# Designs tried in a protein design run: designed miniproteins, single chains, continued (5). Part 78

Each design is a single chain, and the fold is of that chain. pLDDT is the mean over its residues in the fold that is shown.

## One batch from the design tools (miniprotein)

Design m18881
Fold by ESMFold2-Fast:
Structure m18881 (fold): chain A 62 residues (1-62)
Amino acid sequence: GALPSDEEVALHREVARAHGAPLAAGEISPAQVAREVTAWLMEREGLVRKTVNGLPVLVAPP
């Protein structure tokens, strides 16, 4: 895929930092983090969800 922009890299780091502490403390579940990250990636990076072997996978649009 294309190289991520500085904004995309910063967003990824910020989301990881924000969720890392509450995940470690058990305040939120890994499933909640995964859903939120998926939503942010779809909105911010233009990724689309595709099904591969019955599992949803985030990919760049064709």
Scores: mean pLDDT 57

Design m18882
Fold by ESMFold2-Fast:
Structure m18882 (fold): chain A 89 residues (1-89)
Amino acid sequence: KEADPELLEELERYAERYSEVDPETAEAIREAVRAARENRPVPGSRSPESAAVGLALLVIGRGIEAGVDPEELNRTALLVLELMDQVDY
């Protein structure tokens, strides 16, 4: 199943916001979006669940350290989890 294009666009927008405060997290989000568009597994994951949880925790942890708004952090983490669910792992 292909990921929702609107979801991918939202994730890219949040990655751009993160690039000002945490470029590593922004790059991780962009890589997940790229993998979903190419209909392939997220690079570096050992399991789909581990990849989704790991990326969500990375987004939350790095965002807190960078002082990103908690509401934006929550929304971004949920979008990452939704993307991982949509790629039918």
Scores: mean pLDDT 63

Design m18883
Fold by ESMFold2-Fast:
Structure m18883 (fold): chain A 71 residues (1-71)
Amino acid sequence: SERKEELEKRLKELKEEAKEVKNPELKKQVEEYLAKAEKALKEGDLDKAEEYLLEAETLIGIDKIKEAVSK
């Protein structure tokens, strides 16, 4: 499935981005959503996987904004 392959690629990319998250609470939440996305992908729930990946991406974005305004 093309959609599954794209979501698996996005999960891998977001796992790398998660390593750079500076706020410990946001990092924990990102890692939790990425774990939920991985489980959803394994179970074949592509809609839930996409939702969890979007939530992780949003939290990573919030961390980047917080870092930018703190400097």
Scores: mean pLDDT 86

Design m18884
Fold by ESMFold2-Fast:
Structure m18884 (fold): chain A 66 residues (1-66)
Amino acid sequence: SIEELFEEIKKLVDEILKSGDPEKARQAIKALFLAIAGMVAYDLGEEEEARKLFEQALKIAKEMLK
């Protein structure tokens, strides 16, 4: 579900923030904001836009964890 996807992104962001790297932290925060935008888009009925925003957030978060 979209809620489970948001929780996954939050967990990845938390792991990245534990690295102590400020540049990785900035990318993690960007991913979190994209996920929040995805939640808002979903609530407004823009399901395709929400999916794309979540996919972008996941990609950034996974890239930061290498």
Scores: mean pLDDT 84

Design m18885
Fold by ESMFold2-Fast:
Structure m18885 (fold): chain A 78 residues (1-78)
Amino acid sequence: SSASEEEIKEFKELKKKIGSKLDNKELLPDIDTLKKLYKLAVKLGDKEMEEKTTKALKELGVSEEEIKKLKEEVKKEL
């Protein structure tokens, strides 16, 4: 894994706070928090969390193109 200890800790904390809320459209966090969780999920290889955050971002109006660019940015940094 190419993730730092800080990134792993942040991912675990975000997953604890909002991971279960991703299944409820009314409880979705802000776009910036979702983008952060999405990038960490991609970097750590958590495919289930990547899928959930992708659906949440789309629900909040983030474009398919923007989500693809976020994924490409993370992969280029690996």
Scores: mean pLDDT 79

Design m18886
Fold by ESMFold2-Fast:
Structure m18886 (fold): chain A 84 residues (1-84)
Amino acid sequence: AKGEFGEGLLYYYSGNYEKAIEYFKKAIEKDPNFWRAWFYLGTAYANMGNLEEALEYYKKAVELDPDNEETRRALSLVEEELAK
């Protein structure tokens, strides 16, 4: 799970969001409570312009780690954009 997350981060930082999403999804399949994988799934989808999917993944990340300011901020920004 976490090894696949690390692979996903390498693709994410190289701008390969499609590959990053693939590995982050594999991470959550093995550890569905891994909030960081949900957060980075949301961020990768947001960077691709897919705000509806980003919203759903950020909501899940907030449920798993509600005290995380970065995830809460990301969720709020996507909600504001979709409310237009």
Scores: mean pLDDT 84

Design m18887
Fold by ESMFold2-Fast:
Structure m18887 (fold): chain A 86 residues (1-86)
Amino acid sequence: DAERLQQRLEEAERQERVLEALAELVEEHGSATARQIAERVGLSQSTVSRILRELKSAGLVEETDRPGHYRLTEGGRAWVEIQRER
């Protein structure tokens, strides 16, 4: 149970880092790939791809018209702004 809570907290921290990196890349380029995000956050591409699927399910991230390219939803942008304000 403690191990599950720790795993959930570590996952939340990784999701937050991925969202912040995606927001920065979207500001620079309009969208980002899992590879670009992985390079920015220092995680594997497979880990970032999994996190992006989870964030998409949560409605914070969406795929663009180009397969493998992602951007923040309106909710995702609001979430990142709240995290930046702390």
Scores: mean pLDDT 82

Design m18888
Fold by ESMFold2-Fast:
Structure m18888 (fold): chain A 87 residues (1-87)
Amino acid sequence: MKEKELKEKAEKLRKEAEKARKKAEELAKEALEKGKKAAELKKKDPSSEEAKKLEEEAEKLIAEAAELLNKAAELEKEAKKLEEEIK
């Protein structure tokens, strides 16, 4: 394989990893905001169904963010392997 092809492939993987990482940060921020709103609702009404839904949504967003961070790490590892093959 040509050095140029390996370099372009590694660059593409790193860009995909960056996009996944940025998406994970956005989801984590949204989860934090939903969690804060749920906490405020629970202070007013401990049995708030709306607060429970927000907590469930926040947990789903956190799980999705974790999946994206894992994917980003795998993409970065693959990119590094290709970069090492170039020497």
Scores: mean pLDDT 83

Design m18889
Fold by ESMFold2-Fast:
Structure m18889 (fold): chain A 57 residues (1-57)
Amino acid sequence: AAARLEELRASMSEEQREVVEYTAKKLRIIGIEINIELGRITEEERKELEELKKELE
């Protein structure tokens, strides 16, 4: 499974890589926000959320 993902990454165009990176960052933000709602957030995750939001602006 993991090896197949790495092969797909290697064959992707620059535009496809940008879309994948953007999507991954958005999904990470959603994951951290879910942890906030569940009361499980750490100081490290809070800092990561601020950095990710800055990157997407």
Scores: mean pLDDT 75

Design m18890
Fold by ESMFold2-Fast:
Structure m18890 (fold): chain A 78 residues (1-78)
Amino acid sequence: MAEIAEARARLAATVAALEAAVRTEREREALALLAAAAEEGIRLAELLLAGEISEAEAEARNAAVLAATRPRAEELAA
């Protein structure tokens, strides 16, 4: 659990620092999207370490998150 707590704390600190640098609504949306994807990755790692999901299931769910975020990332880049 300590490793997950540290990863979550580092993500929160990184997001806060990036939020201070964000100037546009589009940049805020991109940061929020990336932060949400990173948080889901940490959640999947937590479930895997707790033995609640298999490694294969964690990989499949992570791939699904990446596939879901890709079209929105392309919209934000346009």
Scores: mean pLDDT 74

Design m18891
Fold by ESMFold2-Fast:
Structure m18891 (fold): chain A 67 residues (1-67)
Amino acid sequence: STRLTDAEVKRALADIYLGLAKVAEKQGKFDEAIELYEKASQLYTEAGDVEGAENARKKAEELRKKK
């Protein structure tokens, strides 16, 4: 059977949420974008991707300052 590690699944989900966050940001939906960036950051953390988590967290903080 095709196998994926929990870390690989969480990284893939984080990438999806990151993409959704960027779309929401472009649409001016800053509250939605913040929540999606925060969810991406959490999933990157759970996947062991410290850099991805920090980058997503910084995006959420930047958008909070812009509101």
Scores: mean pLDDT 84

Design m18892
Fold by ESMFold2-Fast:
Structure m18892 (fold): chain A 60 residues (1-60)
Amino acid sequence: MGLIVKALEDFKAKNEKELSFKKGDILEVLEVVDDYHLLVKNLKTGEVGLVPKRYLELLE
């Protein structure tokens, strides 16, 4: 399993490449895309997409 992060806030996708999530969702980091975005998989839904790093907390 890759790096695990937790959603700090709800986020709604703005385009087809982004993933919507809810506060408290657990996401697996698949790739660090740039300084502001991660490619993640939502472990609850199985959906994959780009998300802004600022809404996420690293889990131990």
Scores: mean pLDDT 81

Design m18893
Fold by ESMFold2-Fast:
Structure m18893 (fold): chain A 109 residues (1-109)
Amino acid sequence: AELEREATLIDIVAGIIEAASLFDDSPYAKKAREYATLAREAANLAIEGASPEEVQRLIEKAEKLGVSPEVLEHLRAYLEDGNPEHALRAAKILLDEAIKYYEKAVKEK
């Protein structure tokens, strides 16, 4: 399915960003890892689903990190109706932010 392929690709790319930034202690590298971790968690909601309690924990982590209101809106929509498309939209935005922070971290070197 298209959605599962997109979610799997997000998980793979976010995992690469986590690995590539692991030993970089710069603020941008730390943000890249935080966003990449959230992107992977959101992508896995789209693939496997999760309990309402797990989704709520992801929302709390995202709020604490200060993600955009659009991400929180998509995660809350997923919590309400379980539609994996909402989780995929959140994952895409989170991955875009991870990539932006990773690019900034690389430019610092």
Scores: mean pLDDT 87

Design m18894
Fold by ESMFold2-Fast:
Structure m18894 (fold): chain A 66 residues (1-66)
Amino acid sequence: LLEEAIRAAEKGDLETAIRLLVEAGARAVEEGLIDEATYREALELVGRDPTPEAIIEAAKRLEEAI
């Protein structure tokens, strides 16, 4: 999911990228792989400036936290 989110962001499909990022992060929180705070920070990063760069950065932060 995170790799798919990055791929969508690179293609400029920001809606799909954000949806996949949200799904991947929510699943990681549910499975106990990351803290809810880490997920929230990633969503805030994208929410402030929804650019491909912000989405890719958020996805990388979630990957590092897992």
Scores: mean pLDDT 80

Design m18895
Fold by ESMFold2-Fast:
Structure m18895 (fold): chain A 56 residues (1-56)
Amino acid sequence: MEEKEREERRKVMEEFNKAMEEQIKQLEEQGAPKKLIEAIKNGKKVAEQLVARELA
């Protein structure tokens, strides 16, 4: 498989993961409810799982 294809997938996943990380950080700094943080963390884990499958 071409590295260009893999790089494209990584970019998409990294952008998504970055957005999720920033959301979590913002919420933690503001003392947001654990439930809200948990929901966002779940989204991040799903994204990481998709990336892990690609890296496998």
Scores: mean pLDDT 73

Design m18896
Fold by ESMFold2-Fast:
Structure m18896 (fold): chain A 73 residues (1-73)
Amino acid sequence: SNELKRKAVTLGMAAALLAVAEGRPDLAQKIIEAVNKGDAEGLRKVAEEAEKQGYTPIADLAREAAELVEKMK
């Protein structure tokens, strides 16, 4: 579980960094909060939002983080 947590945090931080680079600190904040809360559904919602706005790499990383968070339950 600790390894899954570390990987989920790493993927979430990567997605958040990409969001900041794209000028979306609001999206980065949502990702960080969802990862810290262990909120897989929150991560999926942020991924859907990112994908609709054309930020596919952010969406892919957030979805992968969500899958890992879900496995920790």
Scores: mean pLDDT 85

Design m18897
Fold by ESMFold2-Fast:
Structure m18897 (fold): chain A 92 residues (1-92)
Amino acid sequence: SEFYEKIIEKLKEIKEALDAGDYDRALQLAVEVFNEVIKNPKASDEIKELVQELLSLLAEIRNATDPATQEALRARAKEVIDKLIEKIKKES
């Protein structure tokens, strides 16, 4: 699916933004992914839930004040992205 190929590309860009410490870009890209996924009636509830979890984690990173909490939340966000890519590939 061309749709899911574009979503996977954006998810990879979110990982790159997280590695760069660019949390504003990561959140912006995640909002774009959320809007595209929510508009697609063929996207599974599981994919929609994982995208919502990713948005929540990215918001928590922006609110975190200590480096240890930011590192832990960044690791969790990357795990959610990897799960999203796996689920999308299985549904495509």
Scores: mean pLDDT 85

Design m18898
Fold by ESMFold2-Fast:
Structure m18898 (fold): chain A 62 residues (1-62)
Amino acid sequence: SKAKEIGEKAAKLIKENGSKLSKEELEELLYKEFAEEMQKLSDDEAAEAAALILDAMNEVYS
């Protein structure tokens, strides 16, 4: 699904940059990079993508 693709791309970005950026810096980067694509999703699709993003953020920053 489109939501899964966006979520997986964001998760990869999180894991790649987690050692280099603070949580706040990474959240700003994610917003800037994916906000437009996320806006094009339905509410349910956006929630699916957001869940993948949150899982990756929690894995990196706990």
Scores: mean pLDDT 80

Design m18899
Fold by ESMFold2-Fast:
Structure m18899 (fold): chain A 69 residues (1-69)
Amino acid sequence: LSEQIRLDAEKAMLILEAAVAKLIAEKEGNAEAAARLDALIDEIEAAPLTPEAIAAARERLRALLAEME
């Protein structure tokens, strides 16, 4: 139970982080970055609640944010 709740919370936090990054990209006029973040949000939402899937989602978000710098 606690592990499932933790993974669900981590998934929600990743979605929130990506959504905030998307809002910033939209405000900066970076349509490409906003579209990529929107696609990533959909992928994270579809991800199963497993440590592997959540870790992969986190790595993808980190990599995308690094590319935007």
Scores: mean pLDDT 84

Design m18900
Fold by ESMFold2-Fast:
Structure m18900 (fold): chain A 55 residues (1-55)
Amino acid sequence: SDAAVEAVRKKMLKEANKAVEEAEKNGWSDDELNARLREIADRAARELARIRAEE
């Protein structure tokens, strides 16, 4: 459903924003931040695939 897709997008954005904030606070490298953002994007992609498979 559109609501489920929007929920995944909002969760992804929230997690990405937290990752950026945590990177700034803890002095993460660009590689560490990029790895974290990739994990967030991958989880969102898997959730979207699951939602689409259930429709």
Scores: mean pLDDT 82

Design m18901
Fold by ESMFold2-Fast:
Structure m18901 (fold): chain A 101 residues (1-101)
Amino acid sequence: MEEIEKLLKKAEEFEKKGDNKKAATMYSGAAELLYKEGKYEEAVELAKRAIELDPNNSEAWRALALALYKLGKYEEAIEYLKKALSIEPDPMTQGLLERLK
């Protein structure tokens, strides 16, 4: 809770300063924490915001995919996991994609 609020405040500060890449990093971090708390719809909203600010933020694409999977949007989730891997290939995201197929 407090960690999410701190990330959102920092995201707003970076966004106001025009630092879209740092703002996206803060929003994607908040989306991951919301996902862990089971707040999947809110996680989707913040992950989409992060992608709007930095479409190369692989963590935001992964957070979006995981939240969509929990909401039953499996096809879209698989597509966005592939997008995350195309930006930053990592073993954890690869393992997620294999398990969700």
Scores: mean pLDDT 85

Design m18902
Fold by ESMFold2-Fast:
Formats: sequence, C-alpha cells, structure tokens
Structure m18902 (fold): chain A 97 residues (1-97)
Amino acid sequence: PSEEELERDVVAALGLIALAVTRIAAKHNPEYAEAYKPVEPLMDQAADALSAGDLETAARYLIEAAKAFESTGHPDLVEDAKLLRRVAELLREVAAR
C-alpha cells in the first residue's frame, strides 16, 4: 500500500466524521434539524461516495450541502458549512494526485 492510498483513506475518514458531526448537531438542535432535513439525501450520497472511494463525487455533494447551510444565515450552519467546504477541498486535492 502506498502513502497516497493511506492519505486517501484518512481524508475519506475525515469526511465521514464531518458528516457525523452535522448529523449529531441536527439531533440536538431544532433549527439545525430543519435546515439539515432537506440536505440529508446529499449527506447520505456523500457518505456512500466516501465509502466507495469516489472522493470527487463526495466533494461535490459536500459543497452542495454547504451552500444550503450558508443560505440559512444561521451562525452554527454557516460555521459547519466551512468545515464541509474544507473537507471537500482536501478530498479534491487527494483525488487529483
């Protein structure tokens, strides 16, 4: 196994952690849950893509979800959108190697 393969696995795991963080936030915050509900299919598709090693597809879904969060103007959603965008950037960087 190459160092590049290990790095892909680590970044994919970070993506899954980011998805888990947003899911947990939705469970405990009603305003967050309302904004999360319409993007949940995008999050599920991102998780499936990450599990399949399709990092570019996962990044696209995370960016779409981040845009939806940003559109609410809610501080917690805007902050988590930054996390999703940063993870998507890392996924694209690793996928491009």
Scores: mean pLDDT 83

Design m18903
Fold by ESMFold2-Fast:
Structure m18903 (fold): chain A 67 residues (1-67)
Amino acid sequence: DEERREKIKKKIIEELAKYLGLELEEDEEKNVEKISEALSKMPLDEVEELLAKIFSKIQEEEEKKLK
């Protein structure tokens, strides 16, 4: 449960970084900071659309693995 949540969070971070053209470091805190800064420069509707798209993709992958 918590493990899957962490895995999903990490995948979201990776997908966001790829979309935003950000280079990821080993430090997850720094990665979150970089992504948050990039997202803060986007309109809220664009951020919501991007997050929904990424969440949908990750959910589909996770549901297939559990089935």
Scores: mean pLDDT 74

Design m18904
Fold by ESMFold2-Fast:
Structure m18904 (fold): chain A 83 residues (1-83)
Amino acid sequence: SEEIEKILKETEELINKQFESDDIEKSGAEMREWFLRKGFSDKTAIIIGDTVKMYLEETKKDKQKSIEQLINVVKSLILEELG
């Protein structure tokens, strides 16, 4: 659906923005709060925030690969809740 495609695109843009920040805790909280505002469940919002934090901590060797993997994981979580 067009609504799902829009959420997926906005999610990709929001995740890329988090890799410009050095505040991992703030990045996780921002992701969680954004998905809660979009009407996602507390469970899904928590998992997304925690997943973003985990991948930000792992960016030291291969930033681009970590970003792509994170985007795919978050997109899968979105589709599980909306599909």
Scores: mean pLDDT 84

Design m18905
Fold by ESMFold2-Fast:
Structure m18905 (fold): chain A 56 residues (1-56)
Amino acid sequence: MLAIAKKDIVGAGGEVFKKGEEVEILEELGPRLVKVRSLKTGKEGIVLRSDLEEIP
């Protein structure tokens, strides 16, 4: 599933995803947390689902 960062996000490990960055949701880790990979950089991180806008 594809998504866009709604704001500058710092992931649980300190990874930075900038506002407007496209990410792939790889895994749901809980009710509010998802593992994502940046399509631009290939970096992976754990972020809040609410900080992402899902692309249909």
Scores: mean pLDDT 81

Design m18906
Fold by ESMFold2-Fast:
Structure m18906 (fold): chain A 78 residues (1-78)
Amino acid sequence: MSPRDILTQVALAPQSVVDAALNSLKSELDPDILDQVKAGVSIQRGQLKAAGVKQKDMPVSTVEKLIRQLAEKIKELS
């Protein structure tokens, strides 16, 4: 999946689930990478809301896997 596709899937999850996943990964990932993920999710969620796209109920473990994949892509681009 492209970074944009991963970001879109994370942005479809409820905010509470995303927050739980980010808190779980806080000790595993660089704070700068976490801040980039938070910013990207916020922007993408705004775009999905404007487009009328509904949120999907998603396990915290699924969002954690998506955030790990996105973090790897951010590292590759740096």
Scores: mean pLDDT 81

Design m18907
Fold by ESMFold2-Fast:
Structure m18907 (fold): chain A 72 residues (1-72)
Amino acid sequence: PEYKEYFGKAEEYAKKGDYEKAIEYYEKGIRLLEKVDPKAAAQAYLLLAWFLRSLGRDEEAEKYEKRAEELR
């Protein structure tokens, strides 16, 4: 599925330290996952939010935490 390709790209960029592109591809993958499995997308948004908080991007993390709650 297309969302898995985006997650693969996100992991590749994260390993390179290109966190901006990693976040972009995680967001793209999770948006597609929402249409197939909203509960899995909620979990993925929480993981993305945790990652964003580890980078000091707390306001962006809060946005995804709220989205995860909407999908549960």
Scores: mean pLDDT 84

Design m18908
Fold by ESMFold2-Fast:
Structure m18908 (fold): chain A 68 residues (1-68)
Amino acid sequence: SVKEDLEKLYEEVSKDPRFKAELIGDDTLKITSLGSVEELIGLALRIIGDYPNVEVSIEGDTITVKGK
């Protein structure tokens, strides 16, 4: 389910000191880069490849991941 995918992704990203993750409700995950935008883009591409049931958007230093 989208909720389980986002919870798993939240746990994985929270272990990486380059990022801050925030889970909002059951359908939205926000990830903020503490470093470079290039690291953020790399993470976004990995999420798109690994999680086909989510929509990924990038704005500034933040990725928003939502259920489709």
Scores: mean pLDDT 82

Design m18909
Fold by ESMFold2-Fast:
Structure m18909 (fold): chain A 80 residues (1-80)
Amino acid sequence: MIYRVTLTLEHDGLRLTLVGSINSDQQLEDWRRALEEAGIRLLSLTLEPVDSAPTPFGELVVTHYRDDALDLEGREPLPP
């Protein structure tokens, strides 16, 4: 069975959202181990059964999801 995996990670104070596809639970455990060895913390994980892989198997795609509380620094007001 194919599953869509959504991972929320914390790295250097930033929240990252990753999306991947798995066809076995061993792939998920390999990802968890790799993240732990890299010193990256896994905050949440969601599994959803799907009919087709949204990403290549074994590959995690970083999707930049905006934290509205942190994204407000993008607008510097011009001085008068």
Scores: mean pLDDT 67

Design m18910
Fold by ESMFold2-Fast:
Structure m18910 (fold): chain A 57 residues (1-57)
Amino acid sequence: SSMAAELERKLEEAERLVVRAILEGVPLEDVRAQLEALGLSEETIERYLAALEAAKR
């Protein structure tokens, strides 16, 4: 479906942002703002941020 394809593209962009943030040491707050700009749900954003924080520890 069109909505599933749109969500998949947003998730791919979110994953690219998270990987780049890990490699470049981008602050969590900046990553949050970028994920919010993609229009992801708050629950999805929190899960990506939790994974990013775990990867840094």
Scores: mean pLDDT 79

Design m18911
Fold by ESMFold2-Fast:
Structure m18911 (fold): chain A 111 residues (1-111)
Amino acid sequence: DPAAVAAQQRLEQRRKILADKVLESAKESAEELRKQGLDEAAKEVEELAKKAAEAILAGDWDTAAEYLARAIALSIRAKLKDPSKWPEVEEAIRTYMDELAESLRRMQENL
């Protein structure tokens, strides 16, 4: 079915666009962290974003949300500089992980 082939190609292209947006946002976040002298945190954010992007390309929204949530939590924790508040940040991000997975899937559908 030519329509099914065209739909699959559009799906793959949308996933690539979403993956690229995730990588671009991670690069901007990492550059901000490097300006603050947080070079190791910047590197880890970029590596987590790469894993999220790979999961997006595979259509694995739960895995993508997990890695993206970890990257976001790491970026926030690194900036806070108060380790006593890190568990609250991690718990807040985990609470929204299902919503994040659904949001990524919907973003792909709307591209």
Scores: mean pLDDT 81

Design m18912
Fold by ESMFold2-Fast:
Structure m18912 (fold): chain A 68 residues (1-68)
Amino acid sequence: SMAEMEKVMQENGRAMAEGAAISLGAELLGAKAEKLSDTKYKVTFETDKGEFEITIDTSTGKITVKKK
């Protein structure tokens, strides 16, 4: 149906907007963002207390933080 196609297009638009928001957020914080897949992103952030690696899965909402 037309409504079903509209939902698919809206979902694809949301995924793209999420990726753009993550990339912009990382850039504003001076961090490095890397796209691993359409739903997974890795953000590396350096601080005076060490290097942090954040993995974001937008499909499951899981966020993993690892200190290097």
Scores: mean pLDDT 69

Design m18913
Fold by ESMFold2-Fast:
Structure m18913 (fold): chain A 55 residues (1-55)
Amino acid sequence: AAARRAALDAAEQRLIDYINNDTSLTPEEKADWIAMVQRTRDLLHARIDAEAAAA
């Protein structure tokens, strides 16, 4: 569980860095994309925790 969460957090950070470095996006668009990424991460964390509890 911890290793999968760490890998997911690393993937999230890379995506946020990519979004922040995209010069074609406005600050508002960047904020919207980052919020979407964070919501997806939270759902995936909940799923990982549920799978760990079932094991």
Scores: mean pLDDT 77

Design m18914
Fold by ESMFold2-Fast:
Structure m18914 (fold): chain A 66 residues (1-66)
Amino acid sequence: QEEKNKELLETAEKATEYLKKNPNTSKDTAQVMKLYLEDLLASVPNPSEETKKAVEETLKLLEEII
C-alpha cells in the first residue's frame, strides 16, 4: 500500500515536470496520461494528502491541454 502511494506520487510529480517542460504536448497524449493517472489513483485506496495534492496539480495541467 505504501509502495503504491509512493508510485502514484512519483508518477504525478514526473508527469507535472514533463508537462511543464513540454507545453506543446498533444491532447491525445494528455488524455492517455490522464487515464493512466486516474487508473493508478483508483488502485490506491487511501492516498496521502501530499499524493492527492500532487495528483490534483497534474490533472489540472492535463485538463488545461485537453
Scores: mean pLDDT 80

Design m18915
Fold by ESMFold2-Fast:
Structure m18915 (fold): chain A 80 residues (1-80)
Amino acid sequence: SAMEEAKKKMKELMLEYIELLKKKGYISEEQAEELKKLVEEDPTLDKFFEAVSKIVSEEQLTEVFREMALELRKKALEEA
């Protein structure tokens, strides 16, 4: 269903988001693996957002989110 595909895509985006946080040095490799596990275990992402907000500042989370949003927009160009 469209909902199941959206959930799968959301998990993939969150995993990419975690990798970007690690690449920028905002989280450790160990923290990245823990966060990935939470994304895979909890499809609501509630546990992920609770955990990540305790280790990464709102400013850093917003910065990385903006970077991802720009890349997604670029890929979506030429959609009517």
Scores: mean pLDDT 78

Design m18916
Fold by ESMFold2-Fast:
Structure m18916 (fold): chain A 93 residues (1-93)
Amino acid sequence: SLRERFEDLFLTVSSTKDLSDFDKLSDEEQLVFALNIIRRLPLEVKFELYERYVSGEISLPEAIKEAIELAKEKGLLTEEELKKLEELLEKVE
């Protein structure tokens, strides 16, 4: 299932702690990596963004930007997480 694929990617990407490995990831793995940076964003919200990306509704940079905005609106985003996500956006835009 798409959910099982997402959960497997979550486990795989969680081992990737360093930004230097980001460029070696597939676009799908890069999205899951970026979503994992926002620790406090609910898993269901992360999965919904992943589904919309896989269906072609949103691009990789659009999915990351939407995750940032949702986390900001809910007060779930730290300054350190935002800086790291902005660095990743520069790589994918």
Scores: mean pLDDT 82

